# Designed miniproteins, single chains, continued (2): the designs that were tried, part 48

Each design is a single chain, and the fold is of that chain. pLDDT is the mean over its residues in the fold that is shown.

## One batch from the design tools (miniprotein)

Design m5646
Fold by ESMFold2-Fast:
Structure m5646 (fold): chain A 68 residues (1-68)
Amino acid sequence: VDEIFKKMVDISVKILDKSVQLSILKNKMKKEGVTPEMQKEIEELEKEIDKLQKELDALDAQYKAALA
């Protein structure tokens, strides 16, 4: 249970960090315009965030099941 919680915290921190990076890139797009490189980087960050959110959801379900 404690191990699952620690993993959830770690993943949450990673999601936050990548969300900040995504925000910075979107702000840069507004300033410099849209480039293929920026679009690719945004897509990669969005995919990484989605994967981490799915992992977090799975761990949350396991954590709740362990408490039942």
Scores: mean pLDDT 82

Design m5647
Fold by ESMFold2-Fast:
Structure m5647 (fold): chain A 85 residues (1-85)
Amino acid sequence: LSAAERAALIAAARALRTDAEIREAGMSLGHIAAGGPVVGRTPLMRALGRLPADRARAVAQRLVEAMRGKPLSEVRDAVLAALGG
């Protein structure tokens, strides 16, 4: 990812405010990681939709792995860490 693409994804992940938004983003990321289209209403899905499809899928796969086994209260922080580190 470029610095600008990474910054946009971090900003979009920070914009996830509710448990419902975090769950919706997690489900959409799972679909994208499995080779599905980049669709969804969350800011994070819109930011991923601006990337080439192969790059969006690679990012989604990494984020899904970072979220694995995490309670909802830790999911956003795990996503932010995976995008920033």
Scores: mean pLDDT 79

Design m5648
Fold by ESMFold2-Fast:
Structure m5648 (fold): chain A 90 residues (1-90)
Amino acid sequence: SAEEKLQKQATKIMELTSKIVERLLKDPAFREDATRLQELNTQLSLAVLAKDVEKVKKTMEEIIKLAEEIARQDPSFDPLLEEIKKAYEE
């Protein structure tokens, strides 16, 4: 179903987001961005559990926007950002 596909997309994005967070937590300059991204990842997990399709989509879009801002500051995040975008487009 469309809902099952969305849940699989959300799970992939949560996994990729966790990889970004792990890297950000190693750099004090990104502490604030790491916290914001962790909060969005938690919100996405809760939205998936609640089966709130609209909230899942909006939270994934917010994660992508924040990941784009992070990648602009540090292009070494570009590969993870592209994987997140690809997961969202599927």
Scores: mean pLDDT 87

Design m5649
Fold by ESMFold2-Fast:
Structure m5649 (fold): chain A 88 residues (1-88)
Amino acid sequence: DLRENVARGLRRLAEELREEFPEEAERLNRAVDLLEAGNVIEGLQLAIDALERAAKKAEQEGNMELAERLKVLANALQTLLDQVLKQQ
């Protein structure tokens, strides 16, 4: 299931980001909780915002590899959000 794969990926990423970006990690965990509760639009919006904030912080700290990875994921979730919104 795509939703389960997204939720699992975001939980693993939140764990990875926990020490360097604790606020963004917490927002990603909240986004996963929303996705699992069926609040897909709110969950995706929160995840995208958290990823974009983390990417900006990573870029400011010179971690360009992490910043790029987070931007790619944010763009993928934005595409998914656009698809969900188009169907409602």
Scores: mean pLDDT 86

Design m5650
Fold by ESMFold2-Fast:
Structure m5650 (fold): chain A 61 residues (1-61)
Amino acid sequence: MELKLGESGPAAQRVAAHVAREEGLPLTGKLTPEIQEALRRRGLSPDGVVDEETLRFLEEL
């Protein structure tokens, strides 16, 4: 499964919630530019796309 900037839905909400909690960002339920930048800083989403492997990794948090 692949998520892009602006995506919303159950998978995007889970990714957004995990990153927002760790970075102290608002809980929006969407992949915002701030959440995408946090993922890039962690080396998990350097192209701004969250793939299935990255999602599985984040679900372990």
Scores: mean pLDDT 64

Design m5651
Fold by ESMFold2-Fast:
Structure m5651 (fold): chain A 89 residues (1-89)
Amino acid sequence: SNEIYEEMKKLLSKLSEEQLKKLLERLLKKLVKNEAQKKAAEKLLNNEGSDNKESLISSVIYLALELSNFDIEKAKELIEEEIKKIEKE
């Protein structure tokens, strides 16, 4: 739902650009087992070209949705779990 999407955006907005890039890389690594998803992920990184925080947030949400088969609640859960791993070390 739109409410969960806004919650994910708010959560990700608290992260630095460096943390968002790290999160994006972690999510991309989960896609390497599927060649089509890997290519889609590589295109996302290339199309972002701008080191803008809003673009990074959008890409993180998109990859989390792809990894969660577009289950918005599961995508949010995945983002929260990966953020915890990044914050730990």
Scores: mean pLDDT 75

Design m5652
Fold by ESMFold2-Fast:
Order: sequence, then structure tokens, then C-alpha cells
Structure m5652 (fold): chain A 88 residues (1-88)
Amino acid sequence: GLDELLQRRIKELQSLDPSLKLSKEQVKVILEITRDLYKAIIDLAEKAKEDYKEGSTPFKEGGIKALEEAAEQARRVLEEDEEELRKA
């Protein structure tokens, strides 16, 4: 989930700077930013799909399909994250 991805990246950063420590509060803020970004990807894909149907988007059909695939992946990540939050 998002927590595992973030913890992996934090460990990677700590390998570069062993003095780096992120508080639980800082980790929470980063997670919230990450959730907002995934939601933005979903919103972008939905808007681009609507604009494509109306003939107003600069994206070609292949670009719209790629955005829809990215949005589907983002939805799965957010759904898993929400399930983990319910259990915590």
C-alpha cells in the first residue's frame, strides 16, 4: 500500500543520509499529499475522457487510454489505502 511504498522510500533516503529522521507527523503529511496527488490523477483522467468525447482535448486516443490506465491504478492504490486506514 501507500504506507509500504512511503516507508521503502524513507529507508532509501536514510541510506543516503543516516541522520535523516522523519517524525510520524511528517510521514502523515507526506501520505496526505500522496493521496491528493492520486486523486488529482483520477480527476485529470476523468476530465480528459470527457473532453475527448467532446473533441476538445489535446490528447490522442492512446493518451486517453494511458490516463485511464493510470487512473485505474490510482483508484486501486487509494482503495487499498482506505481499507488500511479503516483497520488502523
Scores: mean pLDDT 73

Design m5653
Fold by ESMFold2-Fast:
Structure m5653 (fold): chain A 76 residues (1-76)
Amino acid sequence: SFEEELKKQEEEALKEIEEMDIPEELKKLLKEAYKVVVEGLKLKAKQKPGEEDSEEIKELEEKFKRLQAEIDALEA
């Protein structure tokens, strides 16, 4: 199923991030950002074609933007 494929991809991505030679704080932010993306994709998959994004999806998009800004700040 789509959810099973997303779960497998999430597990693989989180393992890859954990194996990176980067600071633990950056690993935490990257893992959190990936989880937000996966949750958003799950919610979008439950929508009908052409349906407007729910408030829950919009909140996840704003959370992703904040996480991306924190990641960018740590890499600067």
Scores: mean pLDDT 80

Design m5654
Fold by ESMFold2-Fast:
Structure m5654 (fold): chain A 87 residues (1-87)
Amino acid sequence: SEKEKAMKSALESLKEFIDELKKENRNDLLEEIKKIVEEGLKNKDYEGALKKLNELLKKEGQVLNFSSLSEEEKKKLLEEVYKYLKE
């Protein structure tokens, strides 16, 4: 479905960004991403967390497209990113 494709693309973009930061030893940005994701999940502010993540991606010349996602899909996206950050 188009929603499944949008979520997969958003998750892949975030994972690729995290992997690139790890390769570059950008530990300050990795910690910032972790805090944004944890705060978004804790406060149930999934939209706000994704907006903050998109601002970080934009500084590195990347864009996160999440506008088509529902609140439940945004929550699931952040939960999957949080799991990835723990690996």
Scores: mean pLDDT 85

Design m5655
Fold by ESMFold2-Fast:
Structure m5655 (fold): chain A 81 residues (1-81)
Amino acid sequence: MLVRISPELAELLGLDTTVISEADLYRKFLQYIIDNKLIDPKNPEMVDLSGTKLGELLGVDKVSIDEAYKLVFEKYTEVIE
């Protein structure tokens, strides 16, 4: 499935395109989380987005990684097939 992402999300994830597959978007999202060391070491299902640009865009601090990705998908993507 192809999605169009917002220019702000593309810049945040280091992408030079706004059209990406859903699978590649998820991989880039996870890479951002890993590179910024946002995973809670005692609970790997949780991320701490406090003080990050991603947390600012989503309006959340501590949230599950699954819920964070849902917010990214719902607020900053459009399905184009």
Scores: mean pLDDT 83

Design m5656
Fold by ESMFold2-Fast:
Structure m5656 (fold): chain A 71 residues (1-71)
Amino acid sequence: SADRERALALIAALPDDAPAEQAVVLLVAHGVDEAIVREVRDLLVELAGSPERMREVPMGRLKAAARERFG
């Protein structure tokens, strides 16, 4: 979908060493479909192993996983 492509492009523009949580904030700020935002957040939780550990995930990890799952 166009929203999925847009989400991937927005995530790709973020620094690899930034917290992956910033991707969710950016997608919401850009009006990306809530269903796509939820998919990205769920992927982030999966990568972290728990919701409490989401802040430990670097953006480069989210970028790689998002390309594999969605691109």
Scores: mean pLDDT 82

Design m5657
Fold by ESMFold2-Fast:
Structure m5657 (fold): chain A 72 residues (1-72)
Amino acid sequence: MEEVIKEIREFLEKNKDMKLSQYEEFGKELAEKFGDKYSVEEIVEAVHRALGVPYNPLDPLTLAIERGLKKV
């Protein structure tokens, strides 16, 4: 799990001004790298932990990443 959180943090630090469509593409990349080891729900939890925010299923950034995860 820490490996997923680290990947998300590094991505967010490098890419501060992005469109939601780019977060969706990042979600696809996360699914390709970690989808065999972690569920969509576990990766979404890792996104909230990387952001340092309480779990919010309606967060637009997290929803964009989740859409990408589900398309793979």
Scores: mean pLDDT 74

Design m5658
Fold by ESMFold2-Fast:
Structure m5658 (fold): chain A 97 residues (1-97)
Amino acid sequence: MSPGVKQAIEEIKKLVEEGKYDEAIRLAEQTLKSLEDQGASPRDLAEVYLTLGEIHLKKGDKEKAIEAYKRAIEYARQANDPVLLKKAEEMLKKAEE
């Protein structure tokens, strides 16, 4: 994971800990747009989509969480990252329950 993405995810997690879910979602979506514009790695995209899914799940928005986790799975496969893929698949299963 790039240093910039790691710092963005840490700030997003801090907003989540403070209960600021809408601000965390906005920051995650802004991070995704920036990464897509820069042609960032599939691994970095997967990490942010996984984080976005976790926020939606905490907010109670299961449908958006499932969508984000499916995107995280897609990018984790492109990154050939089996650890990240397994984590995204486990989070998807939990969101579908």
Scores: mean pLDDT 87

Design m5659
Fold by ESMFold2-Fast:
Structure m5659 (fold): chain A 71 residues (1-71)
Amino acid sequence: AAMEREKAREMLEKAKQLYDEGVANRDRAKLVEALRLAVETYRMSKKLGDEKLAEEARELARRAAQALEAL
């Protein structure tokens, strides 16, 4: 549980970094990877019962999807 939560947080941090870089550089590949990691983080957070982490991941996934549509 604790180890899985730490992994989920690390995945979310990587997704945020990829999202920021993807938006700054209009990099579709980075935005796609950010979306994938955010979705995976959301699924993991739901299994862990970490609602705050799940909400952060869901919001990041929504933003990444919007950024991809805007390209």
Scores: mean pLDDT 87

Design m5660
Fold by ESMFold2-Fast:
Order: sequence, then C-alpha cells, then structure tokens
Structure m5660 (fold): chain A 90 residues (1-90)
Amino acid sequence: LSEEDIKKLKSLGFTDEQIEKLYELFKKLGIPEELIVPIADFLINGLELTPEEVIEALERTLEEYGDEKDINIIIGKIIEIALKIKEEKE
C-alpha cells in the first residue's frame, strides 16, 4: 500500500494493525491493491460499517468464497456479507 492509501484508511478509522490485516485479507481474496481503498471507503461511508465489521466481512468472505477467482463475484459477496453483519448489529 502507498503512504496515501494508508493515510486514507486511517481517515476511515482503521488502526495500523487493522490496515495490515485488511491488506492481507484483500490480498488473499485476490482483490487488486487499487481497489482496497475504494471498497473500504464504500463499506465504511456507504454502508456505515465500523472498521471491525469491515474486517469481519472480509474474513467471512474468505472463509465462504476463498476458492472464488472472479473479482466481481468476490466484491459482491463482500457487500452481501457486510450488509448481513450490519443487520445483525442493529
């Protein structure tokens, strides 16, 4: 991740430890580095998730869809799981 990307993720509420975990999860999911900040921003500001909920959504997606190689399907599943997590926390 670039210094600019790290600063943006910190502005979204992620800690240094959470940014490292976020990067490793996106990398394991096969998501390109340039999509990490846009996806995280959408989950935090668009869906109103916390940093912890974003990490949980990525962990669940990796557990359920770790063998998936289609990036668009993976992104769709991240969003679907994130919405389920948010609904559970209401």
Scores: mean pLDDT 84

Design m5661
Fold by ESMFold2-Fast:
Structure m5661 (fold): chain A 86 residues (1-86)
Amino acid sequence: SSEEEQRRAAASAEALREQIIKMLEGQIKNAEEALKEGKVEPEKAEKVIELAREALEALKKAEPTFEEIRKIAESFEPRLEEIGKL
């Protein structure tokens, strides 16, 4: 079973990238709706949306490898944390 999962995982760098892309697109949509409804602070929401769009574009341009996905995540995490302190 773990070897079956490992074989799926080896094919799954592409699948993981697509999954994260879809997740980010959904989060951007939800944040935009919350902003339109006045349910969130505009400055914070706008910065989250902008950062998520930058991450989305980086993921779309990246090679579909776990290493590249990890590098993108690690580069955006500090910026997201900074926004969270607003």
Scores: mean pLDDT 79

Design m5662
Fold by ESMFold2-Fast:
Structure m5662 (fold): chain A 100 residues (1-100)
Amino acid sequence: DDLQKAKDAIEKALKLARENPELKEYVGLFENVLKILDEAEKSTNKFDQLILLGVAEVALAVAKVATENDKRVSPELQKEFLKLLDEALDAISRYAEKLE
């Protein structure tokens, strides 16, 4: 459930990035994060899963900081986009906790 919630939030963020030119540069990043989360789900090794989840968290944190500093993005779009990134990060964190 937590991993699916993370994927759902990222898919919504990806949709916003595809629909808004100001966020277009994040499309590739979110597609890669979804692939990393799929690899984490398929892994039978908890340590490998934690590494993959960590890579996804770093990528999303970088996108969050970049978006917060991008004045081309409207305040309304920025708020919605950052909310989705926070939802994804929270869900990944909860999933990682359950693996221990």
Scores: mean pLDDT 86

Design m5663
Fold by ESMFold2-Fast:
Structure m5663 (fold): chain A 68 residues (1-68)
Amino acid sequence: MSEEQLEELARELMELTGLSERSALSAVRTLAESDNPVERAVAVHELLKAGMSEEELAELLARIEELR
C-alpha cells in the first residue's frame, strides 16, 4: 500500500471519527502493515471507541486487504 493510499484512508477516518491525522494514520498503518494481533486489536478498539461502526470497520478492513 502506498503512502498516498494510507493518507487518503486516514482522511476518511478523520471525517467519520474526528480522530487526529496522527491517530488515524497510526491506526490505518497498523491494520495495513502489522501482523501482531494485539496491535491490530488495539487499533480496532480505538476506531470503534472513536465512533466507527462495525460495518464501517469491516469496509475499511476489506479496502486495506484489497490494496495490500
Scores: mean pLDDT 80

Design m5664
Fold by ESMFold2-Fast:
Structure m5664 (fold): chain A 91 residues (1-91)
Amino acid sequence: SMAEELRRRAEERMRELERRYERGEISEEEFEEELLALLEELVDAGVASSGEVGGLVALYLRRGEPERAREVARRAGVIPLLERRLEEAAR
């Protein structure tokens, strides 16, 4: 299916992105931006894992974008995960 093909390509892109970062070929900022874009594509297509949704929520919270984090949780149906991440982020 198209969803399975998108998932496979996303996993290949994620592995390559992690490899490039680990080898110092891209900056931390470039890695985060590319990862954010990839995770957004997976959430929008409805094929993101709970861990990937949580990762995207955490990325937006670290960037000071809580409204975007909330929108991601809403789209993915994981509002309880967002609440947990907000609690974990509180000092």
Scores: mean pLDDT 78

Design m5665
Fold by ESMFold2-Fast:
Structure m5665 (fold): chain A 85 residues (1-85)
Amino acid sequence: RRREALRHALAEVKEGYENAKKRNDKEQIIQAVKAFHRLALEAIRLGDEEVYREAKNLIEEIKKESTDPEVQKAADEALREIDAA
């Protein structure tokens, strides 16, 4: 019943984030936050609690690990929209 495509997309974004983190690529890290946000909203819409929880946790971890104010702002905005959905 749950969409395997969401799990695959989540894994791809996680890989992209880890690569961006290793390169200290701020723009790619922000794009990963936006992608996790989109995946979390789609997971809520489809009732996929596992993908929703994992995507939300990853955004929270990015916010906690980053000292960059733009990355923290992107994560905060994403988490606020997820909580409002």
Scores: mean pLDDT 82

Design m5666
Fold by ESMFold2-Fast:
Structure m5666 (fold): chain A 88 residues (1-88)
Amino acid sequence: TQQQLVDQAIRLLRRGIRHVRDAQRRGRVSPRTARRVIGLLRRAIRSLRRGDVQTGLRLAREAAGLSTDPRTQVDAARAARLLSQAIS
């Protein structure tokens, strides 16, 4: 269902936040980039929780494009793919 796809996307976006925080602590991503990516992922989760799937998708795509950590990029991209299916 659409809700199941959205719930899976939220779990992936939360995992992406954990990955970017880990990458920042280990010096693999700058504090500036980490703040920007986390901000996008948090806003995406908020939009999805409010039922705004289109905004969530846009923000997830933006986070994937900005992410320099491969794990976060994969999580955000997978979330975007699920959200794209949810609005089809």
Scores: mean pLDDT 90

Design m5667
Fold by ESMFold2-Fast:
Structure m5667 (fold): chain A 74 residues (1-74)
Amino acid sequence: AAEHEAQARANVAKGFAALSRGDYDTAAEYFDKAAQHYEAAGRTEQSENLRKAAEAARDGNMDEANLYVQKAAA
């Protein structure tokens, strides 16, 4: 569980870095990976918010992606 949460946070950080440089497809991939790790850790709400962040990133909506990343932070 702790290992999955650590991996989720690492992937969120990588996703945010990609989002900040305008690499939306890479950001979405990392947010999806983070969501998978949070789901494995039983953190369903955080996983759902990161899936929405990935969707927003794929749509090129940086503001919505950032909002969902913030909602996933606990």
Scores: mean pLDDT 84

Design m5668
Fold by ESMFold2-Fast:
Structure m5668 (fold): chain A 90 residues (1-90)
Amino acid sequence: DVLEKVVRPDKLLQEILEKIGFKREEMTVAEVYYGIIEYAIKNNLFDPEDGNIIDVSDTPLGELLGVESFDTRDVQGIIDRLLKHMTIVE
């Protein structure tokens, strides 16, 4: 399961995770994903009309992922974008 893989985030992803207190060099893909959700909550990025949509336009997270928004129901799509900014630790 990709969620259980230990990864090392790149510098840009690490800067986002550090804002929510995730300062470890290595963490699981699941921890990165939950960290991104906590970042969205902390910065009030959820769409008030649809609580599954996160608006990341004009944010460091949106710049990192190359999107203006994402749907939390598309967990795999979010993970696939995040994996481009992580190195799997073997």
Scores: mean pLDDT 82

Design m5669
Fold by ESMFold2-Fast:
Structure m5669 (fold): chain A 105 residues (1-105)
Amino acid sequence: DEELELIKKLLREAGISEAEIEEILRNSPSLEEIKYRAMELILRREIERDPSERLREIATEYLDLQLEMREKGLPKEEVQKRLEEFQERHAEEGAAVEAERAAAE
């Protein structure tokens, strides 16, 4: 399956180990579930690369919120509303951390 090979390639490029890739493949009941678990893991690795601990925490909470809403099967309109509410709550904090990052360069 060309799609499965692409997912494996993206996981390897993100620095995910062969053991973690094998675990996703073994423990995921469908290709859709493999795709979601792979995307989660790739996004978590990208978040971990951010030098700001607070931005990593905010990004992790945002990702966890998206995954929780998906698992609960919420409609797109409700998902969008909750994500917008999350962004609004963290807008000032995220902007402050980004300003500190820019000043540190």
Scores: mean pLDDT 75

Design m5670
Fold by ESMFold2-Fast:
Structure m5670 (fold): chain A 79 residues (1-79)
Amino acid sequence: MKIVVKLEAKTPEAAEKLHKLAVKAARGLTEVLSEEFSGNKGKIVAEKGPDDDLLEAVLRIIAAVYKDEVVSLEVEYEE
């Protein structure tokens, strides 16, 4: 089972900054299987692990702190 994080920001610069923060959080808490970034959008695919609740909490904090720059931040579980 995989955790998929999808992020969209208002600008490419904001999206790159937020994507890098999300990747850093994911790499600290689980195994990142793939990451992609294009334009205003970032996508991270990671292995589902015991710290998923903490990862989701950290991602929610990032979205809250940067609320004026974030268009969407979605966390999904995929088999």
Scores: mean pLDDT 82

Design m5671
Fold by ESMFold2-Fast:
Structure m5671 (fold): chain A 81 residues (1-81)
Amino acid sequence: AMAEEFRALVERYGNRFRTTKEGQAADDAGANLRYYAERGEPEKAIEKAVESLKKHGVEVNDEILETIRERVEALIERRKA
């Protein structure tokens, strides 16, 4: 789900369905976000997801950043429930 949402954003900015680099950027960011969010580290989850996207050459704008924050919050809430 997270990798899919990040992939959709990356694909939109890349204006292509899917490339190896863009797909890997989304998957890497999603994995890091989930890993740290599940450990109760929301700030680190955001930081590592952004870092992963930038490492793959994806420009992180306010929309992507807000999506990352929203997904981290959703994971933290599911962990509490």
Scores: mean pLDDT 68

Design m5672
Fold by ESMFold2-Fast:
Structure m5672 (fold): chain A 57 residues (1-57)
Amino acid sequence: MKAVAKEDVTGPPGVVATLKKGEVVEILKEYENGDVLVKNAAGEVGLVGKSFLEYIE
């Protein structure tokens, strides 16, 4: 399942995924608190808030 970043996202390295607006990411897991584990095109894995993502699959 894939999603697009709705805006730029930054946070602590190794915890939060660094995303640019319009970046396509792979959804690995959704958590009950609204966090989503994603993998970006560089193969980096991190958490992002679901509100920053537009699901496309």
Scores: mean pLDDT 77

Design m5673
Fold by ESMFold2-Fast:
Structure m5673 (fold): chain A 106 residues (1-106)
Amino acid sequence: ADAELAARVDRLEELAKTLSPEAQDVVAMAVGAVVALYHLTGDAALAFEYLKRVEEIIKNAKSVEELLEQTIALLREMRDYARSRGDERLAALLDGQIADLEAALA
């Protein structure tokens, strides 16, 4: 699972290199959140589904604003999941990332 996770992360990082630096930072936050959730849960299938959603956001977002909005929605789902698993530390870190991205959207 770890080798496949690493390969999928590398693929997304390469895809993100076509984006602006601001958009690359947003993608890096989302990918980092998925990796953290994988380490919390050990659920590779869940991590792969979230990475696929990050790929779809990169491919389908028509603007940095849309990329931010879709990434915030994904981070909120991951935060709520982390909280449901009792990981208040990861949930708090994700709340901080969400707040930073919401400030960038304003």
Scores: mean pLDDT 84

Design m5674
Fold by ESMFold2-Fast:
Structure m5674 (fold): chain A 75 residues (1-75)
Amino acid sequence: SRVEQLLELYKKDPEKAKRLIKTTLEALGFSKEQIEKVLKLFDENPEKALRVLDEAISQRKTPEEILEELEKAMK
């Protein structure tokens, strides 16, 4: 899956993975401020953050809802 590929990339090369994540989130309509928040959470726990992000995206949530869900789960 896309999440498994991103998680593998993040474990192998976190800098490259974060650049790809940033580009993907921009394409999904995330603001620069929202992207910065997501990337901070990814640095704290990349595996958990990626799983939560995938679940929220699969539920067809908006960027705002996805960020809220991620922040809530990563608390």
Scores: mean pLDDT 80

Design m5675
Fold by ESMFold2-Fast:
Structure m5675 (fold): chain A 72 residues (1-72)
Amino acid sequence: MVIVETVEEEVEDLEEAKERAIEEAKKRLVGAQVTGESVEETEEKKILTVTVMGLTENGEIAFITYVLTEKL
């Protein structure tokens, strides 16, 4: 089974939040690797989307997508 999880968060600092999200994913998944990253910026906000792939404790493939929003 493939596990897919999405985590949405409003943040004050996108770079700090991105680092924390990747660290959290690495604690949850074996062999965690960033497979996708995109950023959208407007005058009002920045949205960073990061997808991390790895294995669960049971050897199943998991994807965790973090959607991080910062107001400008």
Scores: mean pLDDT 82

Design m5676
Fold by ESMFold2-Fast:
Structure m5676 (fold): chain A 81 residues (1-81)
Amino acid sequence: KEKEEKEKKRQEEGKKKIERLKEAIREVLRKRGFSEEEIEEVLKAVEENPEIVYEASAKAVLEGRTTDEAIAERIVEIYLK
């Protein structure tokens, strides 16, 4: 019950969801074979450039990517290239 309520609330609170995306980004980078050092550097870059994170997240949502992992993948793609 509470899990579903928190999911909906997180969807409506896009700004807080961006913080959760940082953890999803870490998982995506690990799956792609990045080292922990590289993951930390990407997360620092995300903190330094939140504008890019917002842009990537908005584009992903417009493409129908509402899951944290899908949005994180979009952010990672923009950050890495």
Scores: mean pLDDT 68

Design m5677
Fold by ESMFold2-Fast:
Structure m5677 (fold): chain A 72 residues (1-72)
Amino acid sequence: MSTEELIELLRESFERLLAWLREHATPEQQIAALDLLIAQLRARLAQETDPAMRAALEEIIARLEAEKAEVS
């Protein structure tokens, strides 16, 4: 699997997760889950050396922060 294929899979996986949270979780549960995911992704970004993966992680973090703002 290439880095590009992995990045695309990650983007798709997070969008599916967000859709699942909107359908199955309360606003409070969505905020808690998003806070946890954002913290974990920021920790991963701090350890990441691949520029393409860093850019993808920053994009995903921004997407999760935007989702949190919409829910709150």
Scores: mean pLDDT 86

Design m5678
Fold by ESMFold2-Fast:
Structure m5678 (fold): chain A 98 residues (1-98)
Amino acid sequence: MIKVSIEAPKSIKEGEPLEVKVSVESDKEGSEFKVSVSAIDKETGELAGSNVGLVKAGESLRFSLRGLKGGKTYLIEAKAIDLKTGEEASNSLEVKVY
């Protein structure tokens, strides 16, 4: 089983980078994951920003998302794909931009 955890502030100011930490846990040792992080405008569904990285099970990746606009709420979605099995897991949270 794969578990994705996201750590991010609940709110930022416009012009500040959104710092996102993604951690991936797996019951399989030595697994490597492709992690994608997306910031989606909750009102419009538009993709405001994304990043991709590689992580090993039990480790964390840090992403910096820029260009988020004030007065909006973004859905921050992290998706991990096991590079060996193709198994997927995701998690999401909301961030408000003032």
Scores: mean pLDDT 84

Design m5679
Fold by ESMFold2-Fast:
Order: C-alpha cells, then sequence, then structure tokens
Structure m5679 (fold): chain A 62 residues (1-62)
C-alpha cells in the first residue's frame, strides 16, 4: 500500500473526510493528509516504512 493510500485510509477509518494527501518529497514512505473531523482540521503524518501515525488536531479555520 502506498503512503498516500495508507494516510487517506487512516483518516477515513477515524471518520474524517480527507481533503488533501501529499507524499513527503524528502521521504516517499511518509505522507501527510489533511481532513475535517467534527468541525476541526486534522493533520495526519503516516510513515509506511514503520507504520507510525502522528495525528494533530488544529484550531478551526476562520
Amino acid sequence: MSAEEAARAYLESQGATPTRVEVDPRDPTVAAATGWLDGSAVLVRYDAATGRVDTVVVPRAA
């Protein structure tokens, strides 16, 4: 599974609506995905090589 697919699937599994997915230009095993979950913007960084997921909830966009 590509890093893009994994990041998108992870957001969808959390109930978030993915809005953007980008592969890290320095490391193609890492992808960053942005989505909306319950009125909040959510950033997910997924590392396909290690299976590590970092999720950050940011303040609502104005």
Scores: mean pLDDT 73

Design m5680
Fold by ESMFold2-Fast:
Structure m5680 (fold): chain A 69 residues (1-69)
Amino acid sequence: MKLPSVEKLLEPFSLAVALSTVNTSLLPENPLSEEQVREIVAKATEEARKSGDSSKFNPLFDEEVEKLK
């Protein structure tokens, strides 16, 4: 079931940091929208929480970003 607020999912991972990372590391001329970044972070955060291993966040985040664009 989807959580009502992606901002809650980002508590251990700053939304500002996630947005900055996407916009600076990907296509700066065509950055992902905030909604797209929130969805990616939500998926990566959920998987990291399930495993209890925050190191899984970065590779999952990157994988979802690559799939989107």
Scores: mean pLDDT 58

